# Designed miniproteins, single chains, continued (5), part 5

Each design is a single chain, and the fold is of that chain. pLDDT is the mean over its residues in the fold that is shown.

## One batch from the design tools (miniprotein)

Design m16147
Fold by ESMFold2-Fast:
Structure m16147 (fold): chain A 82 residues (1-82)
Amino acid sequence: MKEELEKQRKEIEKRLRDAELEYEANLALARMMRSIAKMASPEEAEELLRKAREIEEEGRRELERVKEEAKRKLKEIEEKEK
């Protein structure tokens, strides 16, 4: 039983780590878009800034969801380990 729960814990931790890396990649992409926007036409700049914000917001919400799910699953594992 405990070995199975330890495996589940490691899988949750890996998923959380992967989600954090994905969010970091989204932030880097948004940062690049903002940099390009500074050299773009006004209309292109507006579109790039909007896209950058959407990517950041979407990535943040997804990370928050994964963290919430991980927290819930880890609590269930902790209760079963008793």
Scores: mean pLDDT 82

Design m16148
Fold by ESMFold2-Fast:
Structure m16148 (fold): chain A 67 residues (1-67)
Amino acid sequence: SMEQQRQQYAELGGQKGRQNAKLFAEKNGENDPEKIEEFEEEMARRGGIVGGNGADTLAEHRREAAL
């Protein structure tokens, strides 16, 4: 279903956001685990939104193609 796809892409986006946030923090010398976790949570949240929106766009394109 569209809801399942939205959830899956939101989860993938969140995972990628968290992973990228951790690598970015480490590359920039951030050693405070609390600050790293806050940054990871923020980037995971943003990644989830982007992933969910991507799934909605894909679903709309598929709907139009079926017309």
Scores: mean pLDDT 78

Design m16149
Fold by ESMFold2-Fast:
Structure m16149 (fold): chain A 46 residues (1-46)
Amino acid sequence: SLEKRIDEAAKAGGMTREEVLKELESIGDKAIENELRARLGLPPKP
C-alpha cells in the first residue's frame, strides 16, 4: 500500500508525515494527495 510505504519512509528518513506529503504535493496530483492524507489520518487539503 502506498500510504504504508510513505509512513515507513517518513520514519526511516527521520521526516514527519507532513514533510512527506509536501513531496507528494510536488507531484501535482491533488486527488491522490488528499486521498492519502485521509488514509494517514491527516486533515485534507481543499
Scores: mean pLDDT 67

Design m16150
Fold by ESMFold2-Fast:
Structure m16150 (fold): chain A 65 residues (1-65)
Amino acid sequence: SMFQAIAENIARAALENPEAAAEHAEALNGMGIEVRITRRPNGTVVVELRDKATGELLARAEVEA
C-alpha cells in the first residue's frame, strides 16, 4: 500500500539521514498523519503511521541497523 511504502522509506531514512526522516514526519503530520519513529535498544527502527482523526494504524515498518 502507499502508506506501507511511506513507512518503509521513513524507517530507512531514519538510519541513513535522520534530518530527512524528521522532515518527512513533519510534512505528514501537517496532512493529518501521525508519524511515530522509535529506535529500539537492539538498533531496530520502528515507524508507525496513524490517522490523527481516527487513531487508525495505516502502516507499520521495521528496519534493522
Scores: mean pLDDT 84

Design m16151
Fold by ESMFold2-Fast:
Structure m16151 (fold): chain A 86 residues (1-86)
Amino acid sequence: AAEIFRAAAEALAEALRSLGLDEEAERVLELGRRAAEALEAGDEEAALAAERELQEVVEKAKSKLTPEQQKALHEAAYGAAKRGYE
């Protein structure tokens, strides 16, 4: 779970950087790391808080993007999740 979350956050950050959203990319990486560390420690409340904040960052980023760019972010997130299953 934690490793899959890190992979998803890294893929989202790469997609955000490719779209010129470097600050959002760094924030996603930080929040993904916090969520993964909280999950590894069994701190479900901290993990949920980090996940919620990460979702807010992504939604705010999407509001700045075209539909085509939003699709790229979506594909990056699902691609990382699939790699985590493999």
Scores: mean pLDDT 75

Design m16152
Fold by ESMFold2-Fast:
Structure m16152 (fold): chain A 69 residues (1-69)
Amino acid sequence: SEEEKKAEAEKKLDEATKEAVRLALEGRPEEAAQVIRDTAKELLEKGLISEEEAERLIARGDELREAFA
């Protein structure tokens, strides 16, 4: 169902965001951005998010990298 797909995507994104923030705070912003990028690609490939949502997530990962550069 749409609700189940959204819940799975939100859970995956929450975990990826927590890991990315941890990596950025440890001085690893490139790895933080990569975690978000890889997660967005996986969710898109599984049909759990739209192409537009995936692009937005990748952009947010890049913003996180720039903020901790």
Scores: mean pLDDT 82

Design m16153
Fold by ESMFold2-Fast:
Structure m16153 (fold): chain A 60 residues (1-60)
Amino acid sequence: MGIKVVAVEDYEAKSPEELSLKKGEKVTVLEVVDDEYVLVKSEETGKEGLVPKKYLKELE
């Protein structure tokens, strides 16, 4: 089961591999790719893509 996180600010995808997010959008982390990026799936759109970790906060 992936960890659920929320976008802390708007993020615009810079490549086809990245996912654009709006502030407050909830996503599930599928994989930690490296120290900077995670692969996520949007709960609102169902789309998957890479997002910088600094734009995400864990939901508890």
Scores: mean pLDDT 78

Design m16154
Fold by ESMFold2-Fast:
Structure m16154 (fold): chain A 69 residues (1-69)
Amino acid sequence: SLEEKKEELRELLLKAGLSEEAADNAIRAILEDPSETVIRTVLHELRKAGASEEELERIERLLRELAKE
């Protein structure tokens, strides 16, 4: 479900080093504008926060799944 995907993404964003506010903003952004620009921006913030390449791959897949909704 959409709610389950949102919660899974939120947990991964927090584990990757984003704050609660940044994680919530990222989820809102992808739902409001499901574009490559938003996906790229979120991934850039995660890299800046120190996310691993494995974490980035998992998060990108969830962002793309939410973008299809």
Scores: mean pLDDT 84

Design m16155
Fold by ESMFold2-Fast:
Structure m16155 (fold): chain A 63 residues (1-63)
Amino acid sequence: LSLIQRVARHELQTHAGLSEEQIDEIIALAKAGRLDEAAALLVREGGMSEARARSTAEALAQA
């Protein structure tokens, strides 16, 4: 398991208030190349801005 994935999970759980299930779904969407859907979930459920959500989805896809 990468350090980047652990840091991202901690950030999403602590700052965005996302559950482990929500984080797993977002990571799965990002890794499937469904970056727009992953970003939309980060905005809707995590309260992130669209720009931050898109950057986060891209980072998760590369991890």
Scores: mean pLDDT 76

Design m16156
Fold by ESMFold2-Fast:
Structure m16156 (fold): chain A 56 residues (1-56)
Amino acid sequence: GAADRRAREAAERAREAAERGDAVTSQNYGVLAAASGNEEAAKEAAEWARRAADLA
């Protein structure tokens, strides 16, 4: 549904932010993914936010 699409899009944006070293933006998209109720996308976004923080 639309919520699942938003969650996956947020996870992908979290990944893109992490890849450019923007930990804050990656974390913000992680929160959006979690708010959508899709646990799998939320976990993926959280992992990317964590990696971005470790790289910073």
Scores: mean pLDDT 78

Design m16157
Fold by ESMFold2-Fast:
Structure m16157 (fold): chain A 60 residues (1-60)
Amino acid sequence: SEEELIERLKREYGLSEEEAREVVEVARALAKALGLPDSYIEPLARMFAYAEALVRERRK
């Protein structure tokens, strides 16, 4: 479920609930725009979560 994905992103990438929710929304929007099936939402969300984690590490 979306809630389970949000909790996994928070745990694995150190995102806040708001950040994890935004990442999932962006991933869903991108999947829809590209005509991809919903199964692509999780890998896209993980990609965006990883990018956010990298940006935060560089700001330290």
Scores: mean pLDDT 82

Design m16158
Fold by ESMFold2-Fast:
Structure m16158 (fold): chain A 60 residues (1-60)
Amino acid sequence: GKMEEIKKLLEEIEKELVREVILNGVQLSPDEARERMIEELKKHFPELSDEEIREIIENS
């Protein structure tokens, strides 16, 4: 379902952020990482509000 697709994409986004941190040697703050995840999820699910996406990320 839609929630399963969102969670799967969120996992892929998190893996990509970890890869960027490892390759670039720069740590993202929790706020920066969260905003990056929100932006990326919105590209795939533009019908979701920022609030809905934040709730999904925080409750996953």
Scores: mean pLDDT 75

Design m16159
Fold by ESMFold2-Fast:
Structure m16159 (fold): chain A 78 residues (1-78)
Amino acid sequence: MTPEERERLKKEFSPEEVFQLEVLEGVREVAEAVYNVVLKKLKEEKKEEEIKKLEEEYKRSLENIEKAKKELLEEIKE
């Protein structure tokens, strides 16, 4: 999460809600970093089938994180 995005969220959400959203963004950033490291290694080893599996797992992880963010935002609305 960029400092500018964090400043915008602080105007619309409570500090506790911003903290929870920052935790979910941190999980996304870790998933992206791990994906990039593993992808580079698999590309060097020319493991195209494993690359496809990694890409599908990464997409699923991003979908799960986005779902968690939506569920958190829905709880805030209630």
Scores: mean pLDDT 77

Design m16160
Fold by ESMFold2-Fast:
Structure m16160 (fold): chain A 100 residues (1-100)
Amino acid sequence: SKVEKALELLEEGIRLAREAARVAREAGDEETARGAELVARALERAKELAKKGDLFGAVITATFAVMQANITAKHSENEKAKKLLEEAARKAAEAANLLA
């Protein structure tokens, strides 16, 4: 179903955001690490809302995660973390479109 595919995309986004936080922290980019952790938390919340059938809440929360990921990526000094955040944003946006 569209919901099942969206949940898989949200899980991929969570994984990518968590990897971005780890990579950024290892590089000493604490601002990017903090931003990536916020993205991961927002995507975890979107996943929880989607599982509960609150699809509108999931869309809003995932859209916020897309915005946060893109802002964090633009200001990142670490190229790998930037790419991971951009991929997390793409996964979150696709998930939001499926749930809308």
Scores: mean pLDDT 91

Design m16161
Fold by ESMFold2-Fast:
Parts: C-alpha cells; sequence; structure tokens
Structure m16161 (fold): chain A 55 residues (1-55)
C-alpha cells in the first residue's frame, strides 16, 4: 500500500518506520480499513517520535 509506505517514510528513525510499516501490514491482514490502519500507524509514529525527542 503506497500511502502506508509514504506515511512510514515521515518517521525520522528508520526503526520506527519499519515498525510502522509492519504494524500496518498486520492490521490490513486482520481486516481493518485502510483509514483505520493509517490512523494507527500515524499514532505509533507520533508517539515514538515524541518519546525519542524527550530523550
Amino acid sequence: MKKLEEIAKKAKDPEVSAQALELGKLLLKDGMSEEEVIAAVESLIDAQERMRELK
């Protein structure tokens, strides 16, 4: 899914990007909608990036 890959690329940390992409793939397999998957991935990236900035 191209949109998932583009959202994952917005993560500054390549490990966070990889985790976001993997989560998105798992949620798609579980039958979640594309919009729900994108929202979950964006939330993960935002939370991880905020945690890394606070360190």
Scores: mean pLDDT 76

Design m16162
Fold by ESMFold2-Fast:
Structure m16162 (fold): chain A 56 residues (1-56)
Amino acid sequence: SESEKYYEEGLKLVREKKDIKKSIEYFKRSIELDPDDERLVKESTEEIERLKKLES
């Protein structure tokens, strides 16, 4: 699904340590595309919260 693709690309950006803000955008997009996917929403939300703490 498109939601899964954005989640996977977000993880790739986190792994490469290139762009934390872009990673957050990709995880947000994953949630927007399939808000009913409870697992993907939970995992994306946890990654967003973790990354926001690193940016602060």
Scores: mean pLDDT 81

Design m16163
Fold by ESMFold2-Fast:
Structure m16163 (fold): chain A 57 residues (1-57)
Amino acid sequence: SMEERIKQAEELVKEALEAHKKGDFEKAKELYEEAISLLEGPIKLVAEKEMKKVLEE
């Protein structure tokens, strides 16, 4: 379900943030892309914009 996909995406985002904090930007990007791939429709666009902002840090 979409609800289950959102929860899985949230977990991947947490892992991506930890990788980013450790300076592993390649792993962080892969985890963000995986999280975005679980989403569909307008929520995917919003998530993609927010995740790209985090990657700029």
Scores: mean pLDDT 74

Design m16164
Fold by ESMFold2-Fast:
Structure m16164 (fold): chain A 75 residues (1-75)
Amino acid sequence: SEIEKKLKKYIEEMEKLIPNLPEDVQARVKKALENFKKILEEADLSKPEDRQKLERAYNLAEAVVKDAKKIIERK
């Protein structure tokens, strides 16, 4: 539940960052966003494999948000 809340927070941050990104980066981040939304919607925390998938998605989402912020700052 806590990791789901954190992933949802990063999804919301990505949605806010997308309009401020270059067009080529927007396409990549939008694709990542759709994948994270799907993982969050399909996650069953009773399954070990789904918990691992959710943890991996969280770590990747954090990296995507961090990199997107760096790209915006480098303008």
Scores: mean pLDDT 80

Design m16165
Fold by ESMFold2-Fast:
Structure m16165 (fold): chain A 94 residues (1-94)
Amino acid sequence: MPSEEAIELTQLGAYYYNNKKLEEAKELFEKALEIDPNNAAALFVLGKVLFEEKKYEEAVEYLEKAIELLKKEQPESSLIEMAEKLLEKAKEKL
């Protein structure tokens, strides 16, 4: 379960990501994952950032972990479909 600090970092990271500040977003998600390595939302959005940076191998690793955690903790989450679609696209680039 994500800590309050990890949730705050994830929300701030998402704000930077939405404003196309990928480096700042990445740092915030990495900090969130240092506090809570099983933060599926942070793993998913970091996977999106890595995909936009064309770091497809790393994006695949983060997206696969995010999907595994979401299926265990929130199997009805719409993030699973989004992560699986992005994972397919990342694998096509390899």
Scores: mean pLDDT 81

Design m16166
Fold by ESMFold2-Fast:
Structure m16166 (fold): chain A 64 residues (1-64)
Amino acid sequence: GLDALLASLPPEAQPLVRRMAEALKAGDTVGVAKAANELIKKGLFTEDQVAELVRRLRELLAAA
């Protein structure tokens, strides 16, 4: 689930990924983009890794 995904991430990425998941649940496209850009800017994820992360978060949220 989401908690297992978060536990697999670097601690510094976890708050941003949690914020991204909350934005996805709310349909907040701007919030998703802001979290994604911050992950890339901090050097935690590449653009491709963020795209995969968003895909996986959407799948986890759809299953809930």
Scores: mean pLDDT 82

Design m16167
Fold by ESMFold2-Fast:
Structure m16167 (fold): chain A 81 residues (1-81)
Amino acid sequence: DHLKKAGEALQAGDYEKAVEYAEKALAENPENWLAWHVLGAAYLKLGDYEKAIEYYEKALALDPNNEAAKGNLKLAKEKLE
């Protein structure tokens, strides 16, 4: 399960592996909001705030009530100001 591996990599601080596994999960199911959320979180940790914004917005389009994604989207936008 690529999504499980993406989450495990994210928790381990292996953000590049989290991106790789999340992209594989999205290749299997592009409507997987959690995979978009993992991409947003990984890029936020890597300091790529523009990609973090893009991927959190994709996650929120699929799961609009995710408070963690909303908070992290705000944080990423503040980092670009």
Scores: mean pLDDT 86

Design m16168
Fold by ESMFold2-Fast:
Structure m16168 (fold): chain A 98 residues (1-98)
Amino acid sequence: LNLVDAPEPVAEASPEEEKLAEEQIKKLEEYVEELKKTLTPEEQEWLDLFLESAKGTIRMTAAAVTAANLDPSVITDVRDEIIEELDEWYAKLKAKQK
């Protein structure tokens, strides 16, 4: 890894990692909108709160990737993990409603 000019890494993503993070956020928002079509208003409220938290996580991951010179695939991996968590939540919700 390259040396950091600052004594401590700044929690800001590079423009490239920021763009990638915003693309992943857009994909996550589209996925959430599809799930909302099958959910009650109460479930939609929970999903909206989860989405706001997930957006923060993706942006923080992009900043960490920049600071640590990690592979940008870490950002897409985090998005995939978030979708997997949503899929598990949705499956449990549907199983309980049978």
Scores: mean pLDDT 77

Design m16169
Fold by ESMFold2-Fast:
Structure m16169 (fold): chain A 65 residues (1-65)
Amino acid sequence: SSVTEEVAGKLLLVAIEVDPGATVEFRDGKIVLTLRGLSPERREELKEILRYAGEKLGVEVEVRE
């Protein structure tokens, strides 16, 4: 749906501000964000932010590394 695409785009914009290597894809009705360029500490912080944002926007979000 257009809502899922809009949310994916917004979450990617948040992710790339911290990790320029971040990517987004759609799998099995969920948004999958992959983080690539961060230290373990910053990766966990960004994972928490992205999961929280997904929960508030009503979409299922999976964060990978």
Scores: mean pLDDT 80

Design m16170
Fold by ESMFold2-Fast:
Structure m16170 (fold): chain A 55 residues (1-55)
Amino acid sequence: SEEIERLRKELVELSDKANDALAAGDFDTAKQYNDKAAEVWRELRALEEREKAAA
């Protein structure tokens, strides 16, 4: 689904930003991106389970 693909892309972008922040020594910013990535991951998992149940 488009929603799942969008969330997967967002997760990758957030992970990349967190890694960039860590490389720059900005641990506070890295934590914020990691926390957001965890939220997106939970939403993605819920959507994937719902899609499986609908199939």
Scores: mean pLDDT 84

Design m16171
Fold by ESMFold2-Fast:
Structure m16171 (fold): chain A 70 residues (1-70)
Amino acid sequence: NAQELLEKAKKLAEEKGYNKISFLIDRALKEPDIEKQLRLLENALKLAQEYGHDEIVKLLQEAIEILRKE
């Protein structure tokens, strides 16, 4: 379930103070357009990768893969 993975990634980002990442995930969770949702999540993934937040990277990659198959 992509939503559960995204909610977990958002919670981890919030707990660690990664405010920009948690903001992008929150916006994606509220975005009804799948193309815009994926763009927001790809931006969050890029930031997580750049800062080495490996656990968040993994959760975002799994969620994005599920959403792309829908």
Scores: mean pLDDT 86

Design m16172
Fold by ESMFold2-Fast:
Structure m16172 (fold): chain A 93 residues (1-93)
Amino acid sequence: KRELIRKLLEIEFRVTVALAVASDERFPGGREEAAEMLRELAEEVEKEFPQAKKAAELLREAAEALERGDVEKARELAKRAIEELEKAIKEEL
């Protein structure tokens, strides 16, 4: 239980960093790098939490939104991904 919560917090932090990189006008290619970060994170979520497939799918959709330049849509999708991951973890309790 403690290890699952730690991994959840780590994933939340990594999502926050990716969205910050995507939003920084001083970082050329920030959206593309953030999209790659979110895809890598989606693969890790799918591997570590197979029950949270919906969360991984939402992270991939967020990456696609970033590639299209829609940072606000990516934020919304990433938020939903975290909510789905929390829900999946709580159902194991």
Scores: mean pLDDT 82

Design m16173
Fold by ESMFold2-Fast:
Structure m16173 (fold): chain A 72 residues (1-72)
Amino acid sequence: DLVEELVRLFGISEETARALVEELPRLRIEGDVLVLPRSELQRLFDFAKKYGVIVEVVRADEERVWFRLIPR
């Protein structure tokens, strides 16, 4: 269950985790980080502002961004 993994990995609420999966369906988990296409970056930052989470970018390339979420 992706929602349960998000809560376990990042300490975000179940509400935030469910919203994340619904609003960013191209989101993937790789180990202890999240991966998203760069085309979805604006949606990610809008989500982070709305739900009060901090996006910590771990690495990026031309196609994808790897990041963690930190609850406020």
Scores: mean pLDDT 86

Design m16174
Fold by ESMFold2-Fast:
Structure m16174 (fold): chain A 67 residues (1-67)
Amino acid sequence: PSPELLREEAEGALAWMGAHLSEEGSEEQKRYLEKAIEHYKKALELDPENESSREALERAEEELEKL
């Protein structure tokens, strides 16, 4: 994988972790989920067949919808 792809995947994962360390329903949690979504979308732009990023994106979008 390219350094850019690895960076986007890592930043997405860090944002996802930030969301889960934040208070449930807080603006901070929402911002972290939005960041995770942005980074996973970037990863999919770099590698459209990346199943891990696709699954992570779907999960983050579902969590944001539940808030």
Scores: mean pLDDT 83

Design m16175
Fold by ESMFold2-Fast:
Structure m16175 (fold): chain A 80 residues (1-80)
Amino acid sequence: VEEKLEEARKLYERALQLMSDAAKNVKSAREALEKAKSDPEKYEEAKRQLEEVNEQAKRLNDEAVKLQTEAIKLVKEAEE
């Protein structure tokens, strides 16, 4: 029981780390877009970069959701 709860905590920790990294990357890209507002050419380039970072963030968040689902499964198994 305790071992499954320990494993679930580790998976949850990994999921939180992935979500944190995704959020930081998106924030940096949004800040770059904001700074580029005065230059239409740089704004379009920064916008494309934000789209790429959003795509990567989505993949990291999808992986985090899988890890959270696995953690919940382990918790349920520990309760049974």
Scores: mean pLDDT 82

Design m16176
Fold by ESMFold2-Fast:
Structure m16176 (fold): chain A 82 residues (1-82)
Amino acid sequence: MEEAVKQASEDLLEIGREAEKFVKVLSEENKKVNEEIKKIEKEAEEEAKKNPEKREEILKKAREEAERLREEAIKRAKEKVK
C-alpha cells in the first residue's frame, strides 16, 4: 500500500515542480514590470498634486496602464514556460 501512496505523492510533487517553474518565471517578469508600475504611480501622484480636480482621472489612467503591464507580464511568462 505504501507504493500507491508514494505514486500519488510523486504525482503531486511533479505538479508542484511545474507550478514552481512557472511562478519563478512569472516572479521575474513581475519584478521588471513592478519597477515600471512604481514609476507610473509616482508620476501619476505628482500630476494629481498639480491637478487636484483631475486626480481621479489621472489615478484611473495610471491604474489602467499598470493593469495592462501586469497582463503583458503574465502573457510573457506563459510564453517563456512553453
Scores: mean pLDDT 76

Design m16177
Fold by ESMFold2-Fast:
Structure m16177 (fold): chain A 66 residues (1-66)
Amino acid sequence: KSELKKKMLELIGEILRLIGEIFDLEQQLKKETDPARIAALQARIAALEAERAKLKKELDELEKKL
Protein backbone atom coordinates (compact mmCIF):
# COMPACT_ATOMS: atom_id res chain seq x y z
CA LYS A 1 0.00 0.00 0.00
CA SER A 2 2.85 2.43 0.84
CA GLU A 3 4.59 1.87 -2.55
CA LEU A 4 1.60 3.18 -4.55
CA LYS A 5 1.28 6.21 -2.26
CA LYS A 6 5.03 6.90 -2.60
CA LYS A 7 4.75 6.87 -6.42
CA MET A 8 1.76 9.23 -6.21
CA LEU A 9 3.67 11.63 -3.93
CA GLU A 10 6.64 11.58 -6.34
CA LEU A 11 4.33 12.40 -9.28
CA ILE A 12 2.59 15.15 -7.27
CA GLY A 13 6.01 16.63 -6.45
CA GLU A 14 7.05 16.58 -10.12
CA ILE A 15 3.72 18.14 -11.20
CA LEU A 16 4.14 20.92 -8.60
CA ARG A 17 7.69 21.55 -9.85
CA LEU A 18 6.38 21.87 -13.44
CA ILE A 19 3.56 24.21 -12.31
CA GLY A 20 6.14 26.44 -10.59
CA GLU A 21 8.42 26.45 -13.66
CA ILE A 22 5.48 27.26 -15.98
CA PHE A 23 4.41 30.09 -13.64
CA ASP A 24 7.93 31.60 -13.68
CA LEU A 25 8.09 31.39 -17.49
CA GLU A 26 4.60 32.99 -17.79
CA GLN A 27 5.82 35.89 -15.61
CA GLN A 28 8.89 36.26 -17.87
CA LEU A 29 6.65 36.16 -20.96
CA LYS A 30 4.52 39.06 -19.61
CA LYS A 31 7.67 41.25 -19.34
CA GLU A 32 9.37 40.15 -22.59
CA THR A 33 9.30 42.40 -25.69
CA ASP A 34 11.78 40.54 -27.96
CA PRO A 35 9.79 38.43 -30.51
CA ALA A 36 12.48 35.70 -30.62
CA ARG A 37 12.52 35.39 -26.80
CA ILE A 38 8.70 35.44 -26.70
CA ALA A 39 8.62 32.54 -29.20
CA ALA A 40 11.23 30.61 -27.17
CA LEU A 41 9.31 31.15 -23.90
CA GLN A 42 6.01 30.08 -25.52
CA ALA A 43 7.65 26.91 -26.90
CA ARG A 44 9.14 26.08 -23.47
CA ILE A 45 5.80 26.68 -21.72
CA ALA A 46 4.02 24.44 -24.28
CA ALA A 47 6.57 21.64 -23.71
CA LEU A 48 6.19 21.86 -19.90
CA GLU A 49 2.36 21.92 -20.17
CA ALA A 50 2.52 18.72 -22.27
CA GLU A 51 4.78 17.05 -19.67
CA ARG A 52 2.45 18.20 -16.86
CA ALA A 53 -0.56 16.70 -18.69
CA LYS A 54 1.31 13.39 -19.12
CA LEU A 55 2.21 13.22 -15.40
CA LYS A 56 -1.38 14.14 -14.41
CA LYS A 57 -2.64 11.22 -16.52
CA GLU A 58 -0.14 8.87 -14.81
CA LEU A 59 -1.29 10.16 -11.40
CA ASP A 60 -4.97 9.60 -12.31
CA GLU A 61 -4.15 6.02 -13.43
CA LEU A 62 -2.40 5.30 -10.11
CA GLU A 63 -5.33 6.81 -8.16
CA LYS A 64 -7.70 4.32 -9.85
CA LYS A 65 -5.55 1.47 -8.41
CA LEU A 66 -6.12 2.65 -4.82
Scores: mean pLDDT 84

Design m16178
Fold by ESMFold2-Fast:
Structure m16178 (fold): chain A 75 residues (1-75)
Amino acid sequence: SLEERLLERLEKMLKETEDEEERKKIEEAIEYVRRGDIESALKLLEELALKGNKEALEMLVEVGVEEIKRGVERV
């Protein structure tokens, strides 16, 4: 599922991230995904991407692609 893929990537980011402020945002995003609050998790990913986190940017692109695919019957 999208939620499982987001959790897996967020947990990997947390393991590879040394910055304490970024780690807190990643942990908050994990908590939002676990609660099913994907919108709040995506807002935190946007903040991380704006700070130059390439993994966060990649996750946002993947979510956007899945939303487009889900909106089109002939995907």
Scores: mean pLDDT 76

Design m16179
Fold by ESMFold2-Fast:
Structure m16179 (fold): chain A 82 residues (1-82)
Amino acid sequence: MDEKTLYVAEAAVYALYVATLSEIARSQGNEEAAKLADETLKRIMELVNEAEKSDNIEHQRKLVEEAKKLAEETRKKIDELL
């Protein structure tokens, strides 16, 4: 795969991770945690779309780092709510 495809795929993995957190929170009846995960998922999907449109590998790398940070921060906040 080209490097662009790998960065877009990596950002998409963080989106899937946060989507999974939302499903876990709902299964536990925690709507507040589920809503937080949904809001983060929307933000990460915006980063995925921006990465797909970018021709700059360094910019795509920064978008992936931001997606990772958002996923990690959201997990920490959800752990505090559960």
Scores: mean pLDDT 83

Design m16181
Fold by ESMFold2-Fast:
Structure m16181 (fold): chain A 88 residues (1-88)
Amino acid sequence: MKKISKEELDGEIRVALVDMMLGLLKSIASQASGEARDVLNKAIEELEKLRDEMVKALKEGNYEQVDKIFEEAVELFKKAMEELDKLS
């Protein structure tokens, strides 16, 4: 087995957390309609893009970029949930 660094492991955990956020948004979107569905679909598209950028940065060993993109992903998720709460 290749020995995993702490930084690489932390990065993989961050990607897994983004995958969990995506799964939750997709689950809610499947039950949503109208403006709520539109908000969720836009958030899902942007979060999937950020996830792909995180995976690329992780593969390149750019752990600072992984951390930055993770913060952007969390902010995007929070904003989408706040917009959804205003519509409910």
Scores: mean pLDDT 83

Design m16182
Fold by ESMFold2-Fast:
Structure m16182 (fold): chain A 64 residues (1-64)
Amino acid sequence: MEELEKGRELYAQGKLDEAIKHYQKAIEKDPDNAEAHRNLAGALARAGKYPEAIKWGLKAQELE
């Protein structure tokens, strides 16, 4: 998915807020995408948003 790929590019560049937005769009288009949920959790954790990171990480585990 293009949104997931763009999110990964932005994450690699340290553009965390932009990466989060693209990962959220990927989930909106495919709510069962465990990879998008994992990547969102990772970006949130790197941004210091740990409660949100835990929430989305648990959702990723439920999808796998």
Scores: mean pLDDT 83

Design m16183
Fold by ESMFold2-Fast:
Parts: sequence; C-alpha cells; structure tokens
Structure m16183 (fold): chain A 55 residues (1-55)
Amino acid sequence: SEEEIEKVKADGEDQRAAVDRLLERLGITDPAVRAQVHADIDAYTESVIEEIKKK
C-alpha cells in the first residue's frame, strides 16, 4: 500500500541520518564512503518497495 511505501521511505531516510552520525563519530570524512553507504541503503529501500508493490 502507499502507506507502507511511505513508511519504508521514511525508514530509509532515518537510516541514512543514523549512518551520517556514525561516520562522524568514527571520524570517517571520505565523501565516497558516505555516498557508497547511502547508495546501498537506497538500493535496499527500493528492493523493499518493489516487494510491497508485488502484493
């Protein structure tokens, strides 16, 4: 449903923010690392949305 998709999108945004905070705590300042992790989160989020759409 649209409500489930919106929830999954919001969860993905929360995960990206949590990763940003973790990277800051670890002193990882490489933007390529941040971009790669965000891309992985986005790919996972999209895969979950595709599964919801199959219902």
Scores: mean pLDDT 84

Design m16184
Fold by ESMFold2-Fast:
Structure m16184 (fold): chain A 67 residues (1-67)
Amino acid sequence: GPSEEELDREVREALILITKGILLSEGYPKEVVDEAYEIALRKLENGEEVTFQDVVEIAKELIEKKK
């Protein structure tokens, strides 16, 4: 594949990893953050666009399911 696609993937994976750290620092439970991270990675592997806000929304949905 083009080098640009490989770099875009690495950047997106790095941004998701950074997002995981941010959510943990904001007090989100580790189990919720870990699950949201795995879901976000699977979406990227399927060619979906994943933003910081998408990961936050996944984490919030996981918290609501625990209530």
Scores: mean pLDDT 77

Design m16185
Fold by ESMFold2-Fast:
Structure m16185 (fold): chain A 66 residues (1-66)
Amino acid sequence: YTQEEIERLERQYERLEETAEGLREAAKTASPKSQSKLLAAYEEVEKRAKELREEAEKGKKELEEK
């Protein structure tokens, strides 16, 4: 990993975390039909954000330890 790759991953998961929070908030005021779709989307986005965060943390550890 390079520092640039880690920074890219961090930017990506931060954006996904913001998207997930928006979906979660939208679900609170949505109709029952829309709420199910929004919560499903939230779970998918949250899962992707978590994967990218784990990848970034691995890259940071590798870069720092060399």
Scores: mean pLDDT 80

